# Ledger of designs, part 33: designed miniproteins, single chains, continued (3)

Each design is a single chain, and the fold is of that chain. pLDDT is the mean over its residues in the fold that is shown.

## One batch from the design tools (miniprotein)

Design m9122
Fold by ESMFold2-Fast:
Formats: C-alpha cells, structure tokens, sequence
Structure m9122 (fold): chain A 73 residues (1-73)
C-alpha cells in the first residue's frame, strides 16, 4: 500500500540521519512520488544517493523509494 511504503521510506530517511542538502532531496523524492511524478522522484533519489556516504543506509532508502514509486503507479 502507498501508506505502508511511505512509512517505510520515512523510517529509512530518519535512520540515515541525513545532512540538510540530502534531507531536502528526500523531501523532493517523497513529494514527487506522492504526486505520481516518477521521473522527478527518480531524479531526487539519484541526487540524494550521490550525496550519501553510508552505502547500507542508501540501499535501504533506494529499496523503500522503489516500493513507494511502484505503489503510487
């Protein structure tokens, strides 16, 4: 469900303890995904992951974001 996927993504984002620039990309990712703008969500995800130093946290965010993008389609 969209609600479950969103909750998982928000938990992954919170656990990652993002800096302000990456946190802004996470907000853009969620906003675009919920609007059904998958291209915008993918672009925000790519920028978010490029700025992250923790590969495990990045993988968790990517998996949760993919689930959310799939759920909104």
Amino acid sequence: SVEQALQQLQQAISAARLGPEQAAEAVRLVTHALQGDIDGARQALDRLLAGMTDPQAGQRIQQAADQLMQAVQ
Scores: mean pLDDT 87

Design m9123
Fold by ESMFold2-Fast:
Structure m9123 (fold): chain A 66 residues (1-66)
Amino acid sequence: DVDQRLEQLKQSALDAGASEEEAEKIVEKAREMVKKGESVYDAMKKAYEEISKVTGIEFGDPTDLS
C-alpha cells in the first residue's frame, strides 16, 4: 500500500532529524510523484535523497560499507 510506504517515509524523516514540516513536505512530494505516474520505487528513492539533503544523514547501502 502506497499510504503505508508514505507513513514509513515520514517516520524515517523524523527519525533522521527532519522537522514535522520538512517530513510532511517530503511525503507530499512523493505522493504527488506517484499520482503523476512515477513508480513508487522512484518516488521513494527521490524522497530519501531529499531527507539526506535536509538532515545531512546518508542512508547507506550495505554493499557500500567497509
Scores: mean pLDDT 74

Design m9124
Fold by ESMFold2-Fast:
Structure m9124 (fold): chain A 79 residues (1-79)
Amino acid sequence: SAEDIVKELIEAVEKKDLDAIERAAEKLSTYELSNEEKVALAMQVKDANLDTNRKSVIVQLIMGSISVEEALALLKEYL
């Protein structure tokens, strides 16, 4: 599910595993998410044990505001 992939992405970011981040982000990009699903996933990220900058990048990726490539570049900077 998209929820499981967002969980994988959060765990990969916590571990600073760039290869795992890329795999999870690519999987997430294959989902056609409704606005309701995007809000639920963003709330899941908000409740994660991550700093605000890393949470912001993951939320922007979920909302489709940034590409996977842009998300990876930002997360590398915040690692």
Scores: mean pLDDT 85

Design m9125
Fold by ESMFold2-Fast:
Structure m9125 (fold): chain A 62 residues (1-62)
Amino acid sequence: MIERLPLEEARRLADELVEKVPTSKFPTSTSVAAALIYVAAGDPELAREVIKRTDEALKKAK
């Protein structure tokens, strides 16, 4: 029995959340959730990139 998601499965879930960020009521929260999944999957650089891109997009949209 696996207690944690496999890396590939975790990344797929995070990718799905990232894709939904532009249409989400809470884009920042959705992005943070995706970033946390990437960190848990062992990819903190991808997590930083997701947060950075979302923050830049939100600032530009203002």
Scores: mean pLDDT 69

Design m9126
Fold by ESMFold2-Fast:
Structure m9126 (fold): chain A 85 residues (1-85)
Amino acid sequence: SLVEQALDLLEQLYNSNDEKERQKLIDELEELTKKGTGEVKQILDDGLRMAKTAYEISKGGKGQGQGILKRAVDILKQAIEDLKK
C-alpha cells in the first residue's frame, strides 16, 4: 500500500545520517504522496509535513528532528493497522 511504502521511506529517513540521502528520501516521499487520495492522502500529507520539518531542524542540529521522525513512523504504523479494519 502507499502508506506502507511511505512508512518504509520514513524509517530509512530516520536511520539516515547523510543529508543527500535524506533529501532523496523526502523527494521520493513527496512523489508517493501525490498518488494518494482521500484518507490515505491525508495520512501521507501529514507524514511528508513531519519529514520536511524534521529535515529542516536537522540542518542546524540533530535531536528534535529525530523525535518528529519517530512520531511520524508511529503515526503511519497506527494508520496501517486502522486501515486493515
Scores: mean pLDDT 79

Design m9127
Fold by ESMFold2-Fast:
Structure m9127 (fold): chain A 76 residues (1-76)
Amino acid sequence: SMNIELLEKTLERLEKEKSSDSVLGAVYDSLGDAYAAEGNLDKAIEYYRRAIDLYRRSGDLGTAARLEARVAEIRA
Protein backbone atom coordinates (compact mmCIF):
# COMPACT_ATOMS: atom_id res chain seq x y z
CA SER A 1 0.00 0.00 0.00
CA MET A 2 1.23 3.51 -0.88
CA ASN A 3 -0.15 4.73 2.45
CA ILE A 4 1.84 2.11 4.43
CA GLU A 5 5.01 2.89 2.42
CA LEU A 6 4.59 6.61 3.14
CA LEU A 7 4.02 5.97 6.88
CA GLU A 8 7.10 3.69 7.06
CA LYS A 9 9.25 6.37 5.34
CA THR A 10 7.83 9.01 7.72
CA LEU A 11 8.66 6.78 10.71
CA GLU A 12 12.28 6.29 9.53
CA ARG A 13 12.69 10.06 9.10
CA LEU A 14 11.15 10.89 12.51
CA GLU A 15 13.36 8.30 14.26
CA LYS A 16 16.48 9.86 12.64
CA GLU A 17 15.27 13.31 13.79
CA LYS A 18 14.89 12.04 17.41
CA SER A 19 11.18 12.93 17.47
CA SER A 20 9.19 12.62 20.74
CA ASP A 21 7.65 9.37 21.97
CA SER A 22 4.15 10.84 21.46
CA VAL A 23 4.87 11.70 17.78
CA LEU A 24 6.46 8.28 17.13
CA GLY A 25 3.56 6.59 18.94
CA ALA A 26 1.04 8.32 16.66
CA VAL A 27 2.86 7.03 13.53
CA TYR A 28 3.07 3.46 14.92
CA ASP A 29 -0.68 3.71 15.79
CA SER A 30 -1.42 4.81 12.18
CA LEU A 31 0.66 1.91 10.81
CA GLY A 32 -1.32 -0.49 13.02
CA ASP A 33 -4.58 0.92 11.63
CA ALA A 34 -3.30 0.70 8.03
CA TYR A 35 -2.21 -2.95 8.38
CA ALA A 36 -5.51 -3.84 10.13
CA ALA A 37 -7.43 -2.24 7.22
CA GLU A 38 -5.49 -4.50 4.80
CA GLY A 39 -6.28 -7.59 6.95
CA ASN A 40 -2.67 -8.07 8.07
CA LEU A 41 -3.56 -8.51 11.73
CA ASP A 42 -0.15 -9.83 12.83
CA LYS A 43 1.58 -6.67 11.56
CA ALA A 44 -1.23 -4.50 12.98
CA ILE A 45 -0.68 -5.99 16.47
CA GLU A 46 3.12 -5.56 16.14
CA TYR A 47 2.77 -1.84 15.34
CA TYR A 48 0.04 -1.26 17.97
CA ARG A 49 2.29 -2.81 20.65
CA ARG A 50 5.10 -0.41 19.71
CA ALA A 51 2.62 2.49 19.88
CA ILE A 52 1.39 1.30 23.32
CA ASP A 53 4.96 1.32 24.69
CA LEU A 54 5.61 4.82 23.28
CA TYR A 55 2.32 6.22 24.64
CA ARG A 56 3.08 4.77 28.09
CA ARG A 57 6.53 6.41 28.05
CA SER A 58 4.96 9.77 27.07
CA GLY A 59 2.35 9.48 29.89
CA ASP A 60 -0.61 9.02 27.51
CA LEU A 61 -2.02 6.10 29.49
CA GLY A 62 -5.57 6.57 28.16
CA THR A 63 -4.49 6.13 24.52
CA ALA A 64 -2.30 3.17 25.53
CA ALA A 65 -5.30 1.50 27.23
CA ARG A 66 -7.47 2.07 24.12
CA LEU A 67 -4.87 0.32 21.93
CA GLU A 68 -4.50 -2.55 24.44
CA ALA A 69 -8.28 -3.09 24.16
CA ARG A 70 -8.01 -2.97 20.35
CA VAL A 71 -5.20 -5.59 20.35
CA ALA A 72 -7.28 -7.84 22.64
CA GLU A 73 -10.27 -7.48 20.27
CA ILE A 74 -8.13 -8.44 17.23
CA ARG A 75 -6.71 -11.47 19.10
CA ALA A 76 -10.20 -12.70 20.15
Scores: mean pLDDT 87

Design m9128
Fold by ESMFold2-Fast:
Structure m9128 (fold): chain A 110 residues (1-110)
Amino acid sequence: SMLPLVLVPQSAEDFLATPLEVRRSLFLGQAGSFKTFAKTSPPEVKKLLEEAAKLYEKASEETDPIKQLELQIKVAELLAQAEKLLGNKEGEKYYAQLTEEYKKLLEELS
């Protein structure tokens, strides 16, 4: 089963539909969730989740949607790697697909 590691917003479509201030609040809240989950994770996964939390804390301070998308792509890549290390092939595939969807969105907005 997939772990409670979640990108917020969960899709490229939801990213565009979510107001900036709501996105910033979601990023900050989810950073806290990553830190909490990291405490009980294996060392390699802990490092990735702490890095993802730091990127989301940075995204919560960004007012530029392009910079938020760049940070979102990096978080998705870290979550895919974390799921792979945990043996969750479904989660790895899911975050890899979201990484490509966000990269496409970034190209369309640039």
Scores: mean pLDDT 83

Design m9129
Fold by ESMFold2-Fast:
Structure m9129 (fold): chain A 58 residues (1-58)
Amino acid sequence: MEERLRRFEEEGRRRFASLSEEQQQIIRGIANTLRAMGDAFEEGLKKGVPPEKAEIIL
């Protein structure tokens, strides 16, 4: 089972490497933005922010 996950990760890495530099930068930008949004949402929940405001931050 672990071998299947490792193969999937290697395939994903290989596919990503075959993309243009511009496409790689876009994907990295999206990933970084999603991470920052996730962090902001988590902090909002810790401070008891209403769900409506939490959704706007996300």
Scores: mean pLDDT 67

Design m9130
Fold by ESMFold2-Fast:
Structure m9130 (fold): chain A 65 residues (1-65)
Amino acid sequence: SMIEEALARAQAAGGGGAAASLGEARKLDVPLSEETLERAVELAEQGRDAEAAAVVAKAIKEGGG
């Protein structure tokens, strides 16, 4: 699934915060958009893990996006 791929990419980038937030979204079955997943992974790959985690956390709070 897209979220499992995003989780793997975040982990590979060393984005522990992004990976944790993506894992929570997966556990809660929150429908994250492809755009949100790609933005989070891109930020994590740029070393911006806190921003990546925040993007995912905001999407979870808003019920998906």
Scores: mean pLDDT 81

Design m9131
Fold by ESMFold2-Fast:
Structure m9131 (fold): chain A 77 residues (1-77)
Amino acid sequence: GELGIKLGEDAVRDAERALELLKHAKTATQYAAGKILAIGAGFDAVLALKFSDSEEAKKLAEEGIRLAEEAGVKVEV
């Protein structure tokens, strides 16, 4: 459904932003912000899988999980 696709899109976007933030982080606050964003992206990806059976939502969720894990967050599905 629409919600699952939107959650998947949000997951990919936020995980990509988290990766960029963490790559250039110089302070504990910047690292914390990047990690929190990556955790939120992982949450949205898991919710996308729960709220949609669509192939598009699944692909977005899988990409969001991959990027969140690259940011150092372990995502349990």
Scores: mean pLDDT 81

Design m9132
Fold by ESMFold2-Fast:
Structure m9132 (fold): chain A 91 residues (1-91)
Amino acid sequence: MSGEKAAREALEEVARRLGVSVEEVVNMDTETLLAIADELDAEEPGRGLLLASAAMSYVVYELAKKSLEEAEALNKAFLEHFLPRAEELAA
C-alpha cells in the first residue's frame, strides 16, 4: 500500500512538471515515456532516474489492470532502458 502511494505521487510529480494530467501520462506510448525518463535523468542524474522509475512503476501497475501482456512488455522496455544507466551510477 505505501509503495503504491509513493509510485502514484512520483507519477503526479512528473505529470505536474510536464503540464499534463496523470491520465495523459498513463496513456503515452513507450517511446515517449522513455524520452521523458531520459530528460528527468539529464536534469538531475540519479535522482531524476529514481523519480522516473517510480512513476513508470505506477504506469505498469495501471496497465496490468487492463492487459498483463502490455504491462509486461512496457516493464521489460523500462528495465532494458534503465539498467545500463543504473550500472553507470553504481560504478
Scores: mean pLDDT 78

Design m9133
Fold by ESMFold2-Fast:
Structure m9133 (fold): chain A 79 residues (1-79)
Amino acid sequence: MKEVTVEMPDGTKIKVLVGEKVESIVGATLLIMGEALDAGLTDFVLVSESGEVFESVLEALEKAKDGETLRVLPRSEVF
């Protein structure tokens, strides 16, 4: 299990626990997508600390390292 911090555009930080089980990754993905939608983001990407851009929340969480911060940005600010 790894802890990933997701930072919203307003600076709000959400900590999610990502396990090896599909249910854990899916649960974390749905939580992040819900928070992004509540913030008014319908088209967004996640950016890693290394600057890698992910259009899939699931892929970003799978590739994130323990303790990493992923930033949620509107897609228009990255592409």
Scores: mean pLDDT 77

Design m9134
Fold by ESMFold2-Fast:
Structure m9134 (fold): chain A 116 residues (1-116)
Amino acid sequence: DLLKKGIDALAKGDYETAIKYFNEAIRKAKENNDPLTLARAYIGLAVVYLLKGDFEKAMELFKKAAEIVLNNEFSPEELRRFLADAISLANLFKALGYPDYAEEARKIAEELRKRL
């Protein structure tokens, strides 16, 4: 379970190992046509870059996850999880003083909310 290994590495602050496992999860999810694992892996990778202070790359990766979620059929529970991630990201960027990134994350949250 590459996604779980990535999350575990991220929780331990091992960003290099987390990046490796999330990239492998992305590759495998693409091979298996698994949009849920693909979206989750992009979010995991976005969180790594957010914690590294690379906000531009974090937003790029989060937008990739949002595009996958909006272009595929997901359960209401899965959509609520992605919505919660988008709201959390918007609140974090607002607290850090990055209103443009906060607004981008809020727009993603509103698009996800329309699917519920």
Scores: mean pLDDT 87

Design m9135
Fold by ESMFold2-Fast:
Structure m9135 (fold): chain A 98 residues (1-98)
Amino acid sequence: SLEERLEKLAEELGDALRNKDFEKAKELEAEIAEVLMEILGMDLSASKEEKEKKIKEYLEELKKKHPEVEESSVEAAFELLMGLIETLEAKRAAEAAA
């Protein structure tokens, strides 16, 4: 499943960070963002407002299933997920320019 792929990539990212392999970590962050985009049913051509809306809707759904999660954690997750998408956008832009 996409969720199992996301877990595997997160584990590999942890390994790369422990080994100080920052190039591998950036590649894994971009792959995580790609899987997240698939889960959200969204593409990189979507507007920033549409991306923010989809991520907020996803996190609101998770909060409903896990009401014990604090609002500050939801806000932190939003910033993290937006950052991952921005990293993927930057990578794709750099590849297109190369």
Scores: mean pLDDT 78

Design m9136
Fold by ESMFold2-Fast:
Structure m9136 (fold): chain A 104 residues (1-104)
Amino acid sequence: DVRAELERELAEVDARIARLDAEIARDPTDELFRERLILEAARVGLEEAIREELDLSKAVAIVTGRVLAAIGALEQARLLREVAGAPESEVRRVLEEELAKIRA
């Protein structure tokens, strides 16, 4: 039953990503790209939970951890760009380093 529940959640996340990709194709915005990255982190967590046959509590912890890490990376990039005035090359490097950890 837990596997079926996680597979349903993964299907819902995939559907939301597909809808966001359609919205981005029509009118790309930074907010839509941020939401897509957060959903991608959730997808990775759900795929891991299903593959490793985790119980619901562990699945929630893994998915939540990956989502919070993605939000943290995006907020760090925003603060570097908008508050610290960091060059785009530095913002990109920090984002790529943090997102690579989430996608691993």
Scores: mean pLDDT 81

Design m9137
Fold by ESMFold2-Fast:
Structure m9137 (fold): chain A 64 residues (1-64)
Amino acid sequence: DLLEELKKLLEKIISQVPFETEEARNLLLEQMEKEIESLKSDPEALEKEYKLAKTLLSNFEAGS
């Protein structure tokens, strides 16, 4: 399920981002959930976002 895999990738990316407050983290999570819901109607956008998320996670691992 590409949608669930995207959620997992985004959660991993968010876990790598240092947040000063819990409120800031929660706002990003809410925005993520809204975007994922929008992607349910657009499989091409979903696949594009998934590839982008994989690239972002790789950049964190590479020390970008």
Scores: mean pLDDT 74

Design m9138
Fold by ESMFold2-Fast:
Structure m9138 (fold): chain A 79 residues (1-79)
Amino acid sequence: MEEALKKVEEAIKKLTELAKKAKESGTPESQKWSEAAEQGKKDLEEAVKNGESPENLEKASEIALGMAEQVEEALRAAE
């Protein structure tokens, strides 16, 4: 459980930073990426609130980190 919650916290932190970076880019595309990152954060917060199992929390964190990587790549490509 502690390891799963730690991964969730790391994923939320990464998504929060990427959402901020995307918003600062000031393009319509970057705004869309910011919204996607914020949604991923909310999904993780809701999974924790709903009492999901450690296994499900780890899977959700993995999905969120994959989304974060896609957002980061999109922001680099947009520059």
Scores: mean pLDDT 77

Design m9139
Fold by ESMFold2-Fast:
Structure m9139 (fold): chain A 97 residues (1-97)
Amino acid sequence: DRAAREAETAALNEKLGRFVSAALLAREAGDEATADTLLAGAEALLRLETARRNPESYQLPEAERAELEAKIAAGEAALAEVEARYGPVEPLTSGLG
């Protein structure tokens, strides 16, 4: 269903936007390590979702999938730390779709 696919894409873009906004905030605060972790998590999330949506074109080995999932988990932990320090992060809306 097109509407369901559009909703999934909107949810993905919102989560990616939050990771990017948090990374920019961390970098502005001088926390380069947290910013790098957030950006790595965003990249891993996009790659995993791209593979999930295009299974015939993008086959992820189990080891690579596990590495991407670990990066996403680290990114989510870093996002929680940024939100604990600076308050809730609004998603960056910049045409990431």
Scores: mean pLDDT 79

Design m9140
Fold by ESMFold2-Fast:
Structure m9140 (fold): chain A 71 residues (1-71)
Amino acid sequence: SPEELERYRELGREVVERARGVIDVASATMKAFGEGFKAYADKSLKESFREGGRKGAEADREAERRRREEE
């Protein structure tokens, strides 16, 4: 009947609206977590590169010292 069809359309509309709300909340939550993780990762990455560079320079100085001892 036309009434049953209209009821199904109403139900479909409600389901779509609820699904959209869940997607919007999930997207906002993922974005917030992404921003937090990015800030932490950027800081950690900078510290790792600085530390790696320092250790590399120390290894190079040690290698040069050993070469001078062989001279």
Scores: mean pLDDT 72

Design m9141
Fold by ESMFold2-Fast:
Formats: C-alpha cells, structure tokens, sequence
Structure m9141 (fold): chain A 79 residues (1-79)
C-alpha cells in the first residue's frame, strides 16, 4: 500500500473494518466517514482501534485468515 495515499478533505470514504468477537470469530463491517483533515483521519483511526476494530483497507482486501492471524499475534497494526 502507498503510505501517502489519503482521501480528499471533506470527502466521504468507505472503510472496511474487522474485529474478533468474544467467540474468536471475525466480524466485518463497512463504515462511512467524512475526513475533514489529516488530523481528523488519525483521530478516526484511533477511535476505530479503541473500539477493537482493525482496518482491512480500501485498496487491498486482506483475507479473513490473514486478518485473524494479525489480531491473534498482536504484532501488526494499521497506521
């Protein structure tokens, strides 16, 4: 992925997220958000992570197996 790829300010974006449930199953959801600034984008990611959601990306879809492996290991975090 391109680390400099950011949505336009004021643009609505669809973010694909995943989390592990209490039964250790993957749950997927699409979130729609408006990005008002680079700072607001970072705050959005912080809120997503705080609620236990993991970003799966807009440009490259991770497989459920890869997402689960990352969440279980705790090694990989999205920026």
Amino acid sequence: SDPLAVPEVGEEIVIEVARLTENNELEFRELTATVESDEAEQELYDEIFKEGWFLVGLTLKDTPEEVKKRLESGRDRLP
Scores: mean pLDDT 60

Design m9142
Fold by ESMFold2-Fast:
Structure m9142 (fold): chain A 108 residues (1-108)
Amino acid sequence: VEELEKAYEEEKAKAEKELGEKLREAGEKNKKYIDEINDMANAVAGAISDTAADLSNVEKGIKAVREVADAAKDEETKKALLEVAETAERYLRKYRDAKEELEAARAR
């Protein structure tokens, strides 16, 4: 159980740091979208960091990042935002897997 709890916390911390860093980079590349990117970063990071979080909020965050990417006029910003969305989807999957394993271990 302790090993699974550590793995869960490591995946959560890693997702939080990686998503925050990627969203920050995207914001720095195109300041026109900085407010939208910052709001999205806070929503996604908050959902991942909250152990009781409804993961649907992370999915909504990913969708909104993709919508901002589609609205982006420059190819560099669009690419950066799509990379953020793909990274978030990858960490959301890992977070879900780790959470389910932790809950199964706690039931034992």
Scores: mean pLDDT 64

Design m9143
Fold by ESMFold2-Fast:
Structure m9143 (fold): chain A 119 residues (1-119)
Amino acid sequence: MAEKKELLEKLRDPSYKLSEEEIKKFAELLKKAVEEGDTKLLGELLDALLQASEENKEAIINYLENSKDETLKELGKVLRVFLEAPEEEQQEIIDLLLSDNPEDRLKGAEKLQELKVKA
């Protein structure tokens, strides 16, 4: 959808500081991806997050970790570990989640869930 594309383009722009409303919108998309099992959406969101400025990354993670929503709070913990992971592991998870093969997408989701044990 056009709104999602615009938000992700802003997130990827290193000169753009996300507003609180844009951070909330990104968190809502993460929650939707997890609750609906939309692994491709999750992969798109994680790819954009990796390309974000350190300021935008920290703003998003802090918003999630301080959320009253248990799903968002757990995601904040997992994504903090994900952002601290080696670049090769980060890219493998994204590539699997974005795969046209459903089995690879499930493997990507499982690898991301394994990061929850470290969080």
Scores: mean pLDDT 83

Design m9144
Fold by ESMFold2-Fast:
Structure m9144 (fold): chain A 104 residues (1-104)
Amino acid sequence: SIEDIVNLVEKLVQEAMAILEKVDPELAKKVKPQVEKLLEEMKEAAKNGDIEKLIETLGKIVDLLQEALNEMEKRKAPPSAIMELGAILVGIAALRVVLEREKK
């Protein structure tokens, strides 16, 4: 369950980065190192069974992608790209809620 959630979050984040790289390569380049650090932190928390840190790290991923979405809107990215990234954010937020339910 936790491993499945982590794998799905990584896939969703990769999809978000693909959208950014396609519509705003300069913004993608700026965001990528931060995303990579958070994905590494997420995987480490999962290996350690640290559900609290997993939840916290997913929150940081959501915050980072929300900031990227806000920048895309300011830079007049296509509405379809904004909607797609928004859907990914909702997906990651939903997975964070699932983790909260597994927390004791």
Scores: mean pLDDT 86

Design m9145
Fold by ESMFold2-Fast:
Structure m9145 (fold): chain A 107 residues (1-107)
Amino acid sequence: SKKEKLEELKKKIEELLKEIEELLKKNKASKETLELLERMKKLTEEVIKAIENKDLKKAAELLDELIVTTNELLELARKEFSEEDVEKLMKLLDELFELLGEMFEIA
């Protein structure tokens, strides 16, 4: 049950990251914005791995880096995207952090 819930959360996070990538591609995001997405994806995977390994200190440190990276991504998106797509990106990022928070509490 607990393991099944963690795997379901991982799948939802992967689907959200794919939606974020498609949104960036739709808006013809700059190379810099795409590089921030790749860093965000890598940090998300590292956070999940730290949570699964019950290394809560490392998970918290990586989550702080992820927050900084997503804020940088959002700042660039505000310059490159329509208002509607910025709002959609903000909602997807909020959902990402909610799922990571739930994963952290379950683990």
Scores: mean pLDDT 88

Design m9146
Fold by ESMFold2-Fast:
Structure m9146 (fold): chain A 115 residues (1-115)
Amino acid sequence: LMDKMKLLAESMIKTGQQVLALLKQIAKEIPSVKPLVDEIEALLKEMQSLDLSTIEGQKRFAELAERFIQLAGRVAKEAAKNPSLQATVSQIAGLLGQLNQHLNEIQKLIDELES
């Protein structure tokens, strides 16, 4: 269980880093989303610092990952209004789909540990 949780978290952090890089590109074109991108960067940094060997750390990781996905989705929605950002928005949508899949897997593992 611990090894699977670690692998999922590492995969999510890697995907999250890719999303953050694309969001920073969007923030250069749409300055109004910069506060959301800054919050997303802070969430990703906290996720990287958590002790996933504890159930508390695993739950906190899932909570931060959910908020990361929600905020990244809000930035992508705003960027979707700009034709020059359509390719970037499409790429973010695919990566957020992967993050949602891994978050669901993490949530199932947490539920099994509490049963």
Scores: mean pLDDT 88

Design m9147
Fold by ESMFold2-Fast:
Order: C-alpha cells, then sequence, then structure tokens
Structure m9147 (fold): chain A 97 residues (1-97)
C-alpha cells in the first residue's frame, strides 16, 4: 500500500503540472477533465488508507479514462505530462492486484 500511495502522489504531481500548463493555454475542457481525475485519485488514496483495494482500483481506472480523454484534446506538452501520470497510475494498479 505504501508504494502504491507514493505512485499516486507522483501521478498527482504530473496531473497538477498538466492542469497548470492547460490553464496557461486557456484549455478549459482539459482543466475540467484533469480536476475530475484529481478527485478520483484522491478517492483512491482514501480507499487505500481504509484498506479497500478494489474500490481504489475502480477509482484509478476512472481517473485513467479521464486522463485519456484529456489527452485527445490536449497540446503535445500537456500530453507528455499526462503520459507520465497514466504510467504511474497503471503501475499503482499492478501493485494493488
Amino acid sequence: IEEALKLLDKALEYVEKAMAEAAKEKNDEVVELLYKAIQYINQAKSALLAGDKEAAIKYLEKAIKLLEEAKKVASPKVQKLLDKAIEYLKEAIELLK
């Protein structure tokens, strides 16, 4: 669980950087999708702290779907940051299975 939480914190760092960059680009659609993804990642962290790995995985899968949707309409710079976030979230899911 501790290693998964560290990966979620790294993913959050990259999503926050992506959101800041999207905001500079005035891409409100991407900002909104990333804000929702952050909420799901935080819900996954809460589920892990409560010992509910199944709920955590479901929240992380929802976060990944939102990040993939954001990538479709994001700039190449934002896409690179989101690729890193998705990588960390997928690694966290593998540790939890």
Scores: mean pLDDT 88

Design m9148
Fold by ESMFold2-Fast:
Structure m9148 (fold): chain A 96 residues (1-96)
Amino acid sequence: MTPRSLEEFRERVRGLLRLAEEAEERARAGEPVSERQLVLIESVRLIARGLEEGRLEEGLREALRLEIRFLEPSASEEEIEARVEELLAEVREALA
């Protein structure tokens, strides 16, 4: 999936970051949060930080690594890195 523009993508990420910050604040207030929700919050933050710092690929790589580890906890580091590179190649092709 290709965002229509980088700015539209940035706005979507900012929206997700606001939702992630609200969810984290509720978790800090003692509301129950699933491990999946915590992983999603961190993934969104990694992507948002990468966008802000001009390191989108690094942010995506870190977020994908976190997501894959959560979904496949028995996967080796080699398997995780291979899957991250595969998904990043798909993103690069979609953005080209």
Scores: mean pLDDT 74

Design m9149
Fold by ESMFold2-Fast:
Structure m9149 (fold): chain A 92 residues (1-92)
Amino acid sequence: MTEKKIEEAEKLVKQARESKDPVEALRYAGKALNLATEVLPEDPEKALKILREVLDVAGRLSQSPDLDISIEAGVLAIKAAVDIVVAERQLK
């Protein structure tokens, strides 16, 4: 169960990184964040890796000249950053 969610999240992050459409990139990154958040209590190390990649994608998209995309990416970055802190605390 958890392993399948991790594989799906990794695939979604790859699609987000490779997408030239910022709307599609946001959609993929958002789905990857949700899956990483779900697996975080069971596998914080793998969740942390995915969350860091989501944060990188969100950071890129926050530079968009489209204000709606920039704001949505900013919200995604905050959510990813919060979960990163939670995951790091569970690993120490």
Scores: mean pLDDT 86

Design m9150
Fold by ESMFold2-Fast:
Structure m9150 (fold): chain A 80 residues (1-80)
Amino acid sequence: MKLYYVLVLMPSPKKRAPDAKEVPTTVALYVSESEEKRDAVAAAPLHVLDTGTFDSLEEAKAHAKTYDPNLTDDDITVVK
């Protein structure tokens, strides 16, 4: 079944690495089986990077990692 997603850039609450010179990128991945719920999240006053559909959560996470090659699963917050 298709999952609708919204990828949002999040302010990092802390540095990902202790010696990081810049604030690391963290993202929230909003996923829903409803297109209407996706559209509601995309219309919120959030820093939306991308929206779309995937067949699985793993494909959506892989797509999120294309925005920053340093993103790990710990840097991606999944919201259902």
Scores: mean pLDDT 69

Design m9151
Fold by ESMFold2-Fast:
Structure m9151 (fold): chain A 79 residues (1-79)
Amino acid sequence: SPLEELEQYKKKLEELGEQVKKAKTKEEIDKLMKEIEEISKKVGDIVKKNKDNPEIQKLMVEIQKLLQEIGKEIAKKLS
């Protein structure tokens, strides 16, 4: 189901966010950013295909907030 796929991607993004917090090198951050970008594209495809599904739209808002927090952590690591 698209909803179950999106929930799995959210869980993976949460795991990647924790890895970002633990990352010590620019190389580690760069690798994690590429993985996050790949998942974000897959999430976007699901959301675009299911724009009239309110549960998917709600999950997208949650994922967007998660991506913003991950982005802040990446910015801290690269400063």
Scores: mean pLDDT 87

Design m9152
Fold by ESMFold2-Fast:
Structure m9152 (fold): chain A 93 residues (1-93)
Amino acid sequence: MREEIERAAEEARRAAEEATADVEDEKLKEYIVKYAEYLAAARKARELGAPKEEILKYEIEAGVYEIAVATMLAVNPDEKAEEAARRARELAE
């Protein structure tokens, strides 16, 4: 169960790293990658029937990085980063 959640997170991380390859802001890139990782972990945890507390931990982390990405993009718009964030969300579904 935990290994399956970790694998889903790792796959999302790799895909998000590829999607953010052209994003120059290293912190923004990191936050988009973390957002994808935690979204994928939350989704896999729900599919596997993990305890509600464990699912909530992943969802909270995903929410933190989602807000961070949205805030950074609102201050300094970056079309490549906006596209990467959108793709990361789709990959986690």
Scores: mean pLDDT 83

Design m9153
Fold by ESMFold2-Fast:
Structure m9153 (fold): chain A 57 residues (1-57)
Amino acid sequence: MAEKLQNSKYELSNEEMQKLLEEVDKVEPPPLGTLIPDLATLKEYKEALEKKKKEAE
C-alpha cells in the first residue's frame, strides 16, 4: 500500500496519462533516443509532447 505517495503517484490522473499515450501513439513518434535513452530524457520528451499538444489545442 502506497498511500503516502498518493500525491506523487497521482501527479498525472489516469485519464490525463491515457490521453498523452493516445496522442503519442497516433501522432508523435517514440522517444528521440535509440531504444532506452534515459529516464531524464524520457521525461524531457514527455514534456515536449505535452507542450506540443497544448499548443495544438
Scores: mean pLDDT 57

Design m9154
Fold by ESMFold2-Fast:
Order: structure tokens, then C-alpha cells, then sequence
Structure m9154 (fold): chain A 98 residues (1-98)
């Protein structure tokens, strides 16, 4: 399953499939997958990870960079969940109050 594949990439620290599984984790909004995958990102992965966040959450580059940094520095899955909820609430406000 897609979940089992993401967990296998995390377990094996599989650099080749890291960004593909990060995109999946971000798309499904799983803090459990996002946190360990984000912590495995190296400097060379950062531009593509930012692009993934921009496309998935409809963020500009600055917002996506800030979100990625906060995720990478998150202490636990609950902090990642709070970050995703804040993004979702802001997108809802923009859609409703426009």
C-alpha cells in the first residue's frame, strides 16, 4: 500500500524515493509520515520539497519555505498537525472572506 511504501522509505532512509514519498505524505496530510520524511531531507532536496508544499497547499514560495522549516524543527506529530491545520484554516478564510 502507499502507506507501507512510505514507512519502508522512512525505515530504510531510502534517499532515491524520499521526495516521492514526501509528496505523497504532504498530499494526504499525514503528520506521522511528514515529520520523519521532512527530517530526512538534505539541502539538495529542499527546492523540490518547497515546490511540493507550494503546489499541494497553494502557498507562495516564502510561505512554503517557512512551513518546511517549521515542520523540520517540529518536536512531534502534534506540532506538524497544528501547522497543517493553520494552513487549512488560512486557505478557508481566503476562500470565504474574498
Amino acid sequence: SPLERAEEVIRNKDRENLLEEFEYAVRVGSPRLILPLAKLLEEEDIPKAIEILMKTYNLNREEAEELLEKIKNAKNEEEVLKLLVEVGVEKLKEAVLK
Scores: mean pLDDT 83

